# Ledger of designs, part 54: designed miniproteins, single chains, continued (3)

Each design is a single chain, and the fold is of that chain. pLDDT is the mean over its residues in the fold that is shown.

## One batch from the design tools (miniprotein)

Design m9865
Fold by ESMFold2-Fast:
Structure m9865 (fold): chain A 90 residues (1-90)
Amino acid sequence: MEEERRRAEEELLELVRKAEEAAAAGDREKLEEYGLEILRLMARILGASEEEAAAIRTWADLAALYERAPEERRRLLEEIVRRVEEELRA
């Protein structure tokens, strides 16, 4: 659990930073690509299979998965997002 959380935090932080760099550069294609990778990473954190995560394309897809996810997995995602947000604000 803790190893999975730290790894996911690092991966999410890296993807968000890359998305911010793409946005600053005006690279819409890369921004969209990193956005999809972020959604799919969040899906995996919620306990989605590789196939389910690969099928995620929108926030609506992720929201539906979140609502069905175990409380433990929802709390894990919320903690990871909180930690990444804190790091980005520092």
Scores: mean pLDDT 83

Design m9866
Fold by ESMFold2-Fast:
Structure m9866 (fold): chain A 70 residues (1-70)
Amino acid sequence: AFAELTPEERKVLLAIYEAGKEGITVDELAERLGLSRETVQAAVDRLVEKGLIEKKKVGDKTLYFPKIKK
């Protein structure tokens, strides 16, 4: 739930949902949001653990996708 997210986790979650089906990398999130890679990595790990986003490895890139709610 949103009440259980830090401000940084909320920013990362919103940006991943804005990226949609294309997915987004930790590096792209860090650049877009002006956050450190370490902060973004911690946030995406928490969001995956909470089941709010999906992690997918495509070649040498790790992409993050929104979990589409029907």
Scores: mean pLDDT 79

Design m9867
Fold by ESMFold2-Fast:
Structure m9867 (fold): chain A 96 residues (1-96)
Amino acid sequence: ELEEKLKKSEEVQKEVLEAIRAALGEGGLDAELIGEEHLEGNRYRLTYRVYRLNAQRQVTAQATLVLEVEKVKTEENQELYLVTGILGISPAETVP
């Protein structure tokens, strides 16, 4: 049961990385968690600022990424947040 959720989450995480690359392009990518909202039950909406950095660590482009996650409890009573979907990615914005 948990193993199936982990596998699904890994697939969604790959989709997230490809979506970020599609929006921002190649290069140094980084992300900052800027919001967390409780939905229903164990589901949360996480909002990230995702950005591209140049060699000087300056932000050259940014987008807002919104993910759905499910909070699950492992057999060892650890809490994990599993990415269950991509709710949206804003259009990329160039930053000076």
Scores: mean pLDDT 77

Design m9868
Fold by ESMFold2-Fast:
Structure m9868 (fold): chain A 62 residues (1-62)
Amino acid sequence: TALKRKILAAAGKDVSAIDNGDYTPFFDIVKNSTKDTAPLNTLSDEDYEKLVKEVEEEEAKK
């Protein structure tokens, strides 16, 4: 949760979306950014892998 809030804030997005259970802006950031570019370049390899897995799981539900 704190990591997702940090990423949204760094991208200039509404952090309150996470509190409302809306992870769509967060998933859009992960999908449209690379590990080498902000905000994802601030993540550890472990955190980046966890985020990629969360996005893959949500895509699988569609």
Scores: mean pLDDT 68

Design m9869
Fold by ESMFold2-Fast:
Structure m9869 (fold): chain A 88 residues (1-88)
Amino acid sequence: GEAEELLKMAEDLYRRAKRYIEEARRALEEGRVEEARRYLLEAEIDLGMLRIIHAVAKLMGYEEVAEKIDKLIEELQKEIEELKKELG
C-alpha cells in the first residue's frame, strides 16, 4: 500500500544520498574539493526529501514506516555532518 511505497521512496533516496557521500569522499581524497561540495549538496537535498517523506508518513499514521525512515535520516545526517567537517 501507500506506506510501503513511502518506505521504498525513502530507501531509494537514502541509497542515492549514500552514493553521493561516497563520491564526495573520493573527490575530496583526489583534491577535487569543488566536486566534493557539489556531491555533498546533492546528499543534503536527498536528506531534505527524506525528511519530507518522514513527515508524510507521520501525518498518515504509518508508525512503523516513520520509525524506519527516522533511522535512515539519523544515519545519513551523521555521515553528512562528518563530511562537512572534512571539507572545513
Scores: mean pLDDT 90

Design m9870
Fold by ESMFold2-Fast:
Structure m9870 (fold): chain A 70 residues (1-70)
Amino acid sequence: MDEKEKERKEVMERLRAIQKGAAEALANKDTAALKEEVERLRQLLAETKDPGMKAAIESQIAFLDKQLKE
């Protein structure tokens, strides 16, 4: 019980940090920084076991990939 709640909190904290970095990169049109944040999301996805959290991370990756390709 506590372990799954802790994992979700840790994943959400990391996701929020990456989203903040991605928003700053988008505002500055910094393609290199944006690519680094997408890579961090892919690493987080690989480490995440919760299906709901995986779906949220995949959605964010898809959004940022579209921003990188226009």
Scores: mean pLDDT 79

Design m9871
Fold by ESMFold2-Fast:
Structure m9871 (fold): chain A 80 residues (1-80)
Amino acid sequence: TITPLPKGELTPEQRARLEKQIEEVEKYVEENKDKLTPEQYADLKAGIEAARKYLDEGRYTLALFLLLSVKAELDVILES
């Protein structure tokens, strides 16, 4: 069994937790897809994919920031 080495400050536990958070935000977007324009949906999906990419690069803070930004954008849309 191979355990991936941490990248910068990213631990295996942080990676697993952030992966789970990305999944939850993705569900949040999908559950509200009918309330989104095609442009809003594409933007939110692009943000989720970018968060996954930063996570793969071991950039925990950037991945987390981007994920929270996606969630905040959806929250604003749903408040309208």
Scores: mean pLDDT 77

Design m9872
Fold by ESMFold2-Fast:
Structure m9872 (fold): chain A 71 residues (1-71)
Amino acid sequence: APRADPRVPAEVATRAANAALKMLDTGSIEDAREAAYKAAQEALKPLGLEVESVEVHVYGDTVEVSLRARP
């Protein structure tokens, strides 16, 4: 499964994952996906990149966030 996009810096992936985790405490997986999308988009904006796709999956107590970016 595509979990890492080499165009997405580690800092952006970390921000998206943290936003998803925070939202999952009070919201749905769809809310977590939206939070991850917004965090990634804000972090990618100064790099001239946009979010192409965001997927959030929950495996027990582990959250996996998959990000793709485009120019």
Scores: mean pLDDT 75

Design m9873
Fold by ESMFold2-Fast:
Structure m9873 (fold): chain A 72 residues (1-72)
Amino acid sequence: MAPLSAAEQAELEAKFAAVAPREVALAAELYGEETAARIAALLPRYLAAVKAGDAAAVRAVREEIAAIVAAA
């Protein structure tokens, strides 16, 4: 995976800022506020990994989110 261009990073940041609060609210409804807060804390790290084009870091964050959900 290659790093995103500056324009692609800006577009991703704008889309993420629009979508992430809604996804966190949905996670709170499905798994509870504490689990949603733990997921929300990982979202900046996920965004950074995607912007960097780091497939291993993206996978690691996804696995961490899956573990949080499994423990809910």
Scores: mean pLDDT 78

Design m9874
Fold by ESMFold2-Fast:
Structure m9874 (fold): chain A 73 residues (1-73)
Amino acid sequence: MAKEHYRKALEAIENGDFETAKKHLQEAAKLEGEEVDVSDLTPEQLRAIALAGIDEGVKISTVVKVIKNATRA
């Protein structure tokens, strides 16, 4: 179920609908028992999170932390 939200987020990103992508990533996080803020993420960061969630089922909180740290470096 969480992977389906990651796939829908990626489809929304490909269509330029970043607000729909953010909603799907937030729903995936809730299904994984996580709370993450994706509201301030760039399209590139949103795509990276969606891909990580689809490919390996990595926890969204871990991916968000790594991506936010990379953008602050």
Scores: mean pLDDT 72

Design m9875
Fold by ESMFold2-Fast:
Structure m9875 (fold): chain A 85 residues (1-85)
Amino acid sequence: MELTEEERLRRLLRAAAQVIVEELSKYPDEFKEALEKAQRLLDDPEATVEEMVRGLQEIFDLLEEKHPELYREVARRIAALQAAA
């Protein structure tokens, strides 16, 4: 169960992007651009950790500002995934 810090981070970032896609798909008209961005990060095998962090941070900032309850739910799901890893 020894993962490198980078490998653990990559797994969390991918899991975070998947959670974002699942949650934002419930509000497609409100968050269409953010949903498309999260989906592109999931589908890009060449995405660096820095690119994923930047893209996901932009989506989180948007969620925190426009839909704090959804932001909290997404953050909680990601925290649960980290605890289970």
Scores: mean pLDDT 77

Design m9876
Fold by ESMFold2-Fast:
Structure m9876 (fold): chain A 97 residues (1-97)
Amino acid sequence: SVDELSPLFQELEEEIKELLAVLSYKVQQGDERAKELQAELEALQAAVAEAMETATPAERAELQDALARRYKALYEEIKKNTEQKEIDEAIALAEKN
């Protein structure tokens, strides 16, 4: 159902925000690869926002799958180079500010 896609896009936006906080933390620590991944994730964030505003309900169904796959690929790339403590610290700092 297209009515169920809005919660899925909202969940994706929240996951992207949390992952951006992790990448911002790593960039501040001097991680050059995190800088590249941050740009890729920011591009994905913009694509999700555009899909929510401009796409028809039918287009959103197809875009949701494509955008979720892009997020998964970026998440897996970030996860293999990120320790759990970095994730915890980045999220805690983002929530504090």
Scores: mean pLDDT 75

Design m9877
Fold by ESMFold2-Fast:
Structure m9877 (fold): chain A 84 residues (1-84)
Amino acid sequence: MKTPEDYYNQALELEKQGNYKEALEYFDLAFMGYFFEYLATNDNELRAKVYEILAEAEKVLAKIKGVEPDQVLIDFYLSQAKKY
C-alpha cells in the first residue's frame, strides 16, 4: 500500500531523473492524498505538505511546457506552507 508520502518521494526521484511528466503524475497522487486528509482533519501539517507539493509541481509543469515557472504562484504556495 502506497502512502501520499511514498508518492511524493517517488515524484521527487522522477524529477531528479528528468522524467517530468511521470513526476507530475506522482505529485498529483501525493497532492490528492494529503489534500483529502487535510479536508477531513484540518491538520495544518497536512496543509503545509499540500502547498509544498503545489510549489514543486509548478516547477515541473514549467519544465514540461518549456516556460519559466510562475515564481509569484510558487512563492505564494511556499508562504502558505509556513503558516500555522
Scores: mean pLDDT 84

Design m9878
Fold by ESMFold2-Fast:
Structure m9878 (fold): chain A 86 residues (1-86)
Amino acid sequence: SIEEVSLEFRVINGKTVAIGRVKNAAPEETIRMELYVNGELKKSLTRTLRKGEIGVLTVEVEGKQPVTGKATSLDSGDELEKSLDL
């Protein structure tokens, strides 16, 4: 199942980027990773992650906006969510 969802803002090449990371604690699972900016889904990525593997998803944002990262295991149905509000 999903161990952790983490979120951070970084400035990369003069652009503000929200970075989501998802860590899988279970044997190989297919995980859907989603980034919401100001309540709207802006990016989605589905990957098969092995135990201890980290999936990364990024989206450019206009300054500091509320960001929610969501991870859903398509195999187990487990879900984890993390919000970053600045």
Scores: mean pLDDT 81

Design m9879
Fold by ESMFold2-Fast:
Structure m9879 (fold): chain A 101 residues (1-101)
Amino acid sequence: SEKLEEDIVKALAEMVDDMRRRGTPYGTGKAGDVEVSGGIVGGEFRGTIRFRKGGKVITLSGGDRAGQAALVAALENGGGSRVEATTPDGRVGTAEILPGE
């Protein structure tokens, strides 16, 4: 369980960092197993990211920090449910983890 959680969080972090490094434009697109609606604005990801990892389909919204917080909460709850998390700065993100098909 912990290794899958670490792998998922690492995959998200690497993907957002890659987008930030490449200067990905705001929009909707698909790159391999990743589907994005949004992009990097002011050095932060804003929008929705959907990707596959460890036999799961993971959807995050609300931006990088808030989306990651929601992802961690969703993983701790065993997945299957849409989870909302609020950062100390008052930003809201959501995460949903479903079986991969």
Scores: mean pLDDT 67

Design m9880
Fold by ESMFold2-Fast:
Structure m9880 (fold): chain A 85 residues (1-85)
Amino acid sequence: LAELQAELEALREEVRAAIAARDQARLKELQARIAALNDRLTEMVKRDPTPERIQLLQDANALGMAAVSALEGDYEVAERILEQI
């Protein structure tokens, strides 16, 4: 769990940096990495649905929404979503 939490936190900071830089290519790469993390978290929740695992999956889903908003050029919405994670 701690490793996945650290990976999510690192991805969140990378998404924030990409938004600040308006780096669409980086955001697309990060979207794929977030999707892969979401798949791994979904499998983890299916095996053992603890509140901590469910929360981490919810945070990863929110990060995915932030990346999508930024890719659509809606950086204000993306930044607002990041503030909630």
Scores: mean pLDDT 86

Design m9881
Fold by ESMFold2-Fast:
Structure m9881 (fold): chain A 84 residues (1-84)
Amino acid sequence: MEELLERMEKAAAEGNVDEARKLASQAITKAVNAVMNGEISVEEAIEIAKRALDILRKAGVVTPEQAEAALQQIKDVIEELKKK
């Protein structure tokens, strides 16, 4: 996970928007799957998503409003998937 976040930060700093978005998607997907497999908590997955979205926001890949909307959507999806 940390490797994905570091690589994302580097891609964003280099202006490689497509690579940064791809790595963010991979990090978020990995976090969601880890929650579904019982490997991490919902709170830990949300923290990973926050870090990924913050990296994209600081690099100008997403707006603050887009980052907040994406984080809320991820929270809603995780909560829905945890229902019986």
Scores: mean pLDDT 79

Design m9882
Fold by ESMFold2-Fast:
Structure m9882 (fold): chain A 99 residues (1-99)
Amino acid sequence: MIKIDAESPEEESELIAQGVIETAKKNAIREIEKMKDFFPEELTKEAIELVENSTPGGIFTLVAALKEAKNVEEAKRIIEGFKSPEGEDAIVREMFARL
């Protein structure tokens, strides 16, 4: 994150993976913050908490599903679903069925 003129050791694939995960979380939080104009603050806070505790794949799917939610009830259903692996799989399946 900080550009400093220091010794540049060789980078490994794992360092890139860590950067991708951190960037995914930051981007997801930004997208959820944009939804505050459409959803209650309590709901957006729950979504951010899920992002902090989720896998990278889960994060991308959560944000995509929330963007398709047209009302508060759909957003609540998505957030509650992501609290369980079975619920997450059901939401992923529904999204892929519409692609």
Scores: mean pLDDT 66

Design m9883
Fold by ESMFold2-Fast:
Structure m9883 (fold): chain A 58 residues (1-58)
Amino acid sequence: SNADRIAQLRKELSALRRELAEVEERYQRTGNPIDRIRANIIQAGIDFLEEVIKRLES
């Protein structure tokens, strides 16, 4: 069902948000441009999942 799919996607979204926080903290500590790129990719994934969840809730 859509409710089960939304629940699973929200769990994946929470995992990505935790990963983003870790990568952003590492970037602040090291200044490594690869971590900045990685953070941007994770953020794009978060934005995509939020849009998918929004559409499934409509």
Scores: mean pLDDT 89

Design m9884
Fold by ESMFold2-Fast:
Structure m9884 (fold): chain A 71 residues (1-71)
Amino acid sequence: SVEELVEELERLKEEAIEALRAGDLERANQIGRRFRELVEELKKMGHEELAEELGEEADREGTRAYIEAFS
């Protein structure tokens, strides 16, 4: 369901941020790939605006975490 996909995307975002803060780029990249797959599934289900919004939020938070961990 859409609700289950949204919950999974939110969980993956949190896990990716934790991986970035821990300096685990391999784990963060694996999670990011899965996140992008689920974003594409949301788009295929007709929820393009929601998918874009969740993607933008994850990119902003992930970029911040990356800068904090690796700067």
Scores: mean pLDDT 85

Design m9885
Fold by ESMFold2-Fast:
Structure m9885 (fold): chain A 81 residues (1-81)
Amino acid sequence: MSHEERSIAGELELMAKSLEGRHPELAALAREAARAVRDGDLDRALALMQKMIELAEQEGLSSLAATLRALIDRLRALQAS
């Protein structure tokens, strides 16, 4: 696993921990996305992160949605390599 994949997975895990009490569904999706990144299943990770953006926008979590879009861009760059 690359340094960038570890960085993305780590950020998703920290995100899951911060969301656990208030947004448990988002926390669960973040953990699944982090696992998908570690497993090298980048298509699954992207799909899970897109679902997280949809849910974050429904909940009015605009800063979280922006962070997730940045992580998706980083993940897509890895997938294109």
Scores: mean pLDDT 86

Design m9886
Fold by ESMFold2-Fast:
Parts: structure tokens; C-alpha cells; sequence
Structure m9886 (fold): chain A 96 residues (1-96)
């Protein structure tokens, strides 16, 4: 659980940095944070390539989806329904 909490915190921090960079008009900085986010999720070089071509709206949507899913996992953990395997399946579905 502790390693999962740290991982979720790192995902949340990167997602917030993406949104913050976009709000400042720093699209290239947002893409750098999105690349780190994809690397942390264990995505392939092909998926990381897709991030380099994302619009500001797509980057913001990516960050928003990650924040929502982190919040959902935290809620499940608080209610004793968290499953680490389900978290891994969620990350794998992002490949598609």
C-alpha cells in the first residue's frame, strides 16, 4: 500500500504540473510533464510519441483523467476496496 500511495502522489503531482503549465501557455513544458507521466505509467516509446503531438486540450484531458482515476483509487483504498491488480489493469488499458 505505501508504494502505491507514493506512486499515486507522483501521478497526481505530474498531472497538476501539466494543467498548471497549460494555464501559463507553456505547452512544451506541459508535454515534458506528460512524457514523465507516461514513463511513470510504463508506456511504450510509441505512446510517448503520441504525447509529443497532443494539443493543449488533449494534454489537459489526459491530466484530468489521471487525476480522476487517482481520486477513485484513493476512495476505494479508504473504503477497503482497493485492488493493486485493478490499478495495473487500468494503466494497461491506457495503452489501447
Amino acid sequence: MEKVKKFLKELEELALKIIEAIDRGEVEEARKYAVKLMELLGKSDEEIEKVRNMSPLELDALAGVVLLQVATIKALEKNGRFDEEEAKKWFERQKK
Scores: mean pLDDT 76

Design m9887
Fold by ESMFold2-Fast:
Structure m9887 (fold): chain A 65 residues (1-65)
Amino acid sequence: AARTRVTTVFADASKYSVEEVVKAAEDGWRQTAARFGQEATIASIEVKVDEETNTVELTVTVEVR
């Protein structure tokens, strides 16, 4: 199985909860994997919140089988 790590930056964290950002990332990765006939599992999720810039950094590690 191949593992891929993706970091996404969300500007305007005031509009989104951490849970909403994590859920959107999970759903997006599952949909992408399904389109290519692959099973994707999420190995880890790392969330970093920067209150000064009002941004959320989301790093998802995905295992594709």
Scores: mean pLDDT 66

Design m9888
Fold by ESMFold2-Fast:
Structure m9888 (fold): chain A 95 residues (1-95)
Amino acid sequence: SSELESLREYLKELVDDPSLTDEQIREEAINLFRSRLNGILIDNRFLDPEKLIKLINEEAEGFKKIVKEVLDEESYKKVEEEMDKILDEIKSIAS
């Protein structure tokens, strides 16, 4: 999707920034994930819970795929653990 392509370019920009540490890049990826899922939740509250949860899951899966491609394996593992916690939290609110 166009959102996921924008995400890819943004994460590459972060990785290519020599002023950012690996920890800062992970923190930004996590914050962006939370922000994106919260945006979907807020903007789509009028949807049936089942449809909203499907949309949240689709965005989360697409985001994870891009993060895995852009970040190193160690950074991805740490980010994935936090993304899964955020996903569970957001889905509980959507229900």
Scores: mean pLDDT 85

Design m9889
Fold by ESMFold2-Fast:
Parts: sequence; C-alpha cells; structure tokens
Structure m9889 (fold): chain A 88 residues (1-88)
Amino acid sequence: SALEEALRRLAKEGRKDVLEGMLKTAEAAYEVAETPEMKAAAAYMMGVIYELLGKKEEAIKWYKKVLELAPDSEEAKEAKKRLEELEK
C-alpha cells in the first residue's frame, strides 16, 4: 500500500521520530476500533512499524494478532508473508 511504502521510506531516511508518532496513532486506532477488521488493519500497521524500528518480537506479536482478528483479510495475507521471513 502507499502507506506501507511511505513507512518504509521513513525508516530508510532514519525518521524514527515520525515512525514512533505513527505507532502511537496506530495504537490509538487499535484501542478505539469496533470491528475485528478495523483492529486487524491497525494491528498490521503496528507490526510494520515495529519491524521498521527493528523490534522483531513486537512485530511478530502484532502480525499474529492480525491472523487471529481477520484471517481472510489482505492484511492477514501480508502478515503471513512477513512472519515467514521473520521466523526463519
């Protein structure tokens, strides 16, 4: 997605401050989300941001949460791919 591409660019540029701000936004979105699908989208964003911050264990936790919340979603498909790469 365009957002994921932007997050990866911020990480490459060393913009940890912006990534940490976006993580707080994703955490807030997760807490106020009313559906499993909305929670899965926020959880996936947290997984990507934690991975870009080098926090592998946190990234794995949130990617697994995506699979629990919305196993048939596009986010779950991407989370599975990320988990396979991280759990090698």
Scores: mean pLDDT 85

Design m9890
Fold by ESMFold2-Fast:
Structure m9890 (fold): chain A 113 residues (1-113)
Amino acid sequence: EKAERDLLIGLARLLREMAEELRRAAAELIRDPAVRQQAVSLLEQAVRLYQQAIDAAKQGKLEEGLKLFQQGDELLSQGMRLMLSASPEAREAVARLMERFREEAERLVEEHE
């Protein structure tokens, strides 16, 4: 219960930070204005959903927090997919952030096993 809540908060914080860095990369590296606006919007929404998941988890609303986290994950995935197809520079940014995410996520999981 408490360990599950702490893990959810940790993962949601990590993914919120990843979504914010991806949002900045999308704004800088996507040349097509329509694709850029779509990617930035999806990633901004993901940031807000992860923050809501953190807030729900802190209030003991774990099921609500998990639902918000899953919604954030879906929008993050959609934003990343747009970046991967938009330009080589955007693709490289996603690859670098995903590698850093793996390292940080592995650390969080190990702390809560």
Scores: mean pLDDT 86

Design m9891
Fold by ESMFold2-Fast:
Structure m9891 (fold): chain A 76 residues (1-76)
Amino acid sequence: SMSEQIFREGTRRLQKLVHKNRDPDKEDLEKIKKEFDQLVEEARERSPEAADRLQRVADEVIEGLEQQLKRQEEIK
């Protein structure tokens, strides 16, 4: 379906953003959040269903990155 295609495209774009910023600092994380918001907004224009699914994936990825950053700050 178009919804599934939009979701897969969005997920691939999210993955590329994370891979480009493998060791994100606070500033990088802030930029990633902005880019994730933009990707979800673009998806919502085309498919609210795909956007909702992308938002859940984005939220989980952001949460993981925030946890990673916290652990790195605690060790340093």
Scores: mean pLDDT 81

Design m9892
Fold by ESMFold2-Fast:
Formats: C-alpha cells, sequence, structure tokens
Structure m9892 (fold): chain A 79 residues (1-79)
C-alpha cells in the first residue's frame, strides 16, 4: 500500500531532480495517508539510478498502526 504509492510516484517523477522527487513522494504519501508521519530521503547514487528511503507511520486496512521503512530503486530517465 504505502510502498505502491512510493513506487508509482517515483516512476511518474523519475526525470526530475532528487529534491523534486522527494517532495513529490512526501506529498503523495501525505495525500494518501493524511494522518501519517512521513520522512523522505531521495538520492542519486549514479546518473542512471534514483533511490528513495521512506519512513512512514500509518494505519493499515485492519486499523492497526504500522511503522514502515521503504527502500525503492528505479532507473532514471532523462526528459
Amino acid sequence: MAREVVRKTLEENRTKSPEEVGRAVEEALREAFPEADVGVLVTEPSETTLTALVFIDYVDEEGRPVSEIILEEIEKEKE
């Protein structure tokens, strides 16, 4: 769930700078989970790779509080 939001946002923003991608991921997660506590770090370990590290506290489909660390890597595409 939260991981899918991160992955989709990365794919949609993979032509942008790490700073812009990080803000997009944070915004998307805050929109999907309005009461979640969210921290996002996006880095560019190579010219062809974007890496996002996300810390999120949210409530799952069963109403349980979940604390998650999400690490996603995608291929970077230039616009």
Scores: mean pLDDT 76

Design m9893
Fold by ESMFold2-Fast:
Structure m9893 (fold): chain A 64 residues (1-64)
Amino acid sequence: SVLDELKEIKELLDQNKYEEAVKRFEELYKKYKDEFIKALGKSVSEEDLIVRFITDPDLVLSYF
């Protein structure tokens, strides 16, 4: 599920593996774009969403 994949990406952030986390997030967003739009209630740019997730991953996870 998107939530499970996001939790794995958060683990990469916790390990300071930022490049790998960003790459996996971009792949996940591309695959599940419609689910992200539904969860957030609006269309957000991929770049803005990545910044939000890196800054506060628990907040983004709360939408799923």
Scores: mean pLDDT 80

Design m9894
Fold by ESMFold2-Fast:
Structure m9894 (fold): chain A 70 residues (1-70)
Amino acid sequence: DERDAAVVRAANAARELADKAGFSTGEQSEIARHAALVARQAYDAGLTPDEAVRLGVEEAKKRIEEKKKA
């Protein structure tokens, strides 16, 4: 399932980014869930799996940046 594969790829990439940024396991899970949601929405909107993963990862980066700023 291309949709499920894209969602899992986005979630895993987001979790890795959050871990490398020094966030807790709970924060990693929160960021990964938001990346997964964005990837799912992008795929459902007609974007390719790779585009969906990219948007999910960008959401994770944005959330990491905002958490560091706060």
Scores: mean pLDDT 85

Design m9895
Fold by ESMFold2-Fast:
Structure m9895 (fold): chain A 98 residues (1-98)
Amino acid sequence: SAELASASVGYLKRVAIKALEKSGASKEDIDKVKELAEKAQEYAKKFALTGDPNDYKKFLEELDKLVDLANKNVPDEKYRAEIEKAKENAITGVNAAT
């Protein structure tokens, strides 16, 4: 379902933003991660509705940009591990949503 796909990415968004805030990341970097997460949610919902591999590719591209930006700003290995696990859960949830 589109709701499951969106919720899976939404969890990653919350985990990443919390980690960035705990790490003292700039407002600009937090806002960019939020933007990337919202784009990933949009493509995940489109993929859940359409099954279009182009929507899935765009979902993965935005997700990768989000995680890369978050990891650059989060020096704590514990928070990076939580972000990576949430990324895996987001991909699993989006795949299960179709």
Scores: mean pLDDT 86

Design m9896
Fold by ESMFold2-Fast:
Structure m9896 (fold): chain A 85 residues (1-85)
Amino acid sequence: MEKAVEAARKAVEELERLSKQSTDPEAQRILDEAVEEARKYIEKDPRHVAGILRLAAQELERLGHTEASERIKKLADEVEKVVDE
């Protein structure tokens, strides 16, 4: 489970970076809310963190932030892969 926690933590750190780099206030809000919620589950349920990331990616895709959405989906996939080991 240590690897799953590490993957979830790295994914949340990347969401924080994407939020700081974003010039869209709505995208920043989505990312900040996802980070806040995901932090509660990093150690408790890394699989739930992947779910939170997928929801954030879907919302960003709807706003036209396709590149950010794809990056976040990849992070969610990486977390799930480690959890399924």
Scores: mean pLDDT 84

Design m9897
Fold by ESMFold2-Fast:
Structure m9897 (fold): chain A 88 residues (1-88)
Amino acid sequence: SKVEELIEILKKIVEESYKEKNPEGAYRKIGGLLKHAFPKAPVEEIKKIAKEVAEAIEAGDLEKAKKIVEESVKKLAEKYGVENDPPE
């Protein structure tokens, strides 16, 4: 599904951003992808999610970062629906 594909892409971004020691990059990439997938979601809700993921990456808690991604994408899909396909 689009939801599961988006979750897998975001989990890869979490892992790569941790390896690169770049939580700010994760914030920008995750925020952009979530806004693309959920254009009807409030910008502040998207920013809050991206910030929480970036903070978990900075803390070195990859399990928490991945859990936030999975739970947040599912919640956004339930509330707003997935509008656009995940990027290639």
Scores: mean pLDDT 84

Design m9898
Fold by ESMFold2-Fast:
Structure m9898 (fold): chain A 98 residues (1-98)
Amino acid sequence: AEEVKERRLENARAFIDSLTSDAQLRSFARGVVRGARLTREALKTHPERVQERADYWGVESPEELVELNLEVAKEIVRLIAERTGDRDFEKEMLAEIE
């Protein structure tokens, strides 16, 4: 899981560096947070689909994929908060995935 997390964060940093506005940065963070939240919900309702995604990403379990998605989302939110200086946005986004 750690190698997948590192690759996803490296790709996210490269994408963030390509964005030119605070609105684009916040939109990206919101999308990532929503994706992590939806995957967590899907584990309860469609665990077989989350298992298929875990297998695709080379993650050991659907539970580990949910945790990985949440950890990646938290790091992306922190990176964007640092770039924008928007700590209220950071608190709002982190609250959605607690």
Scores: mean pLDDT 84

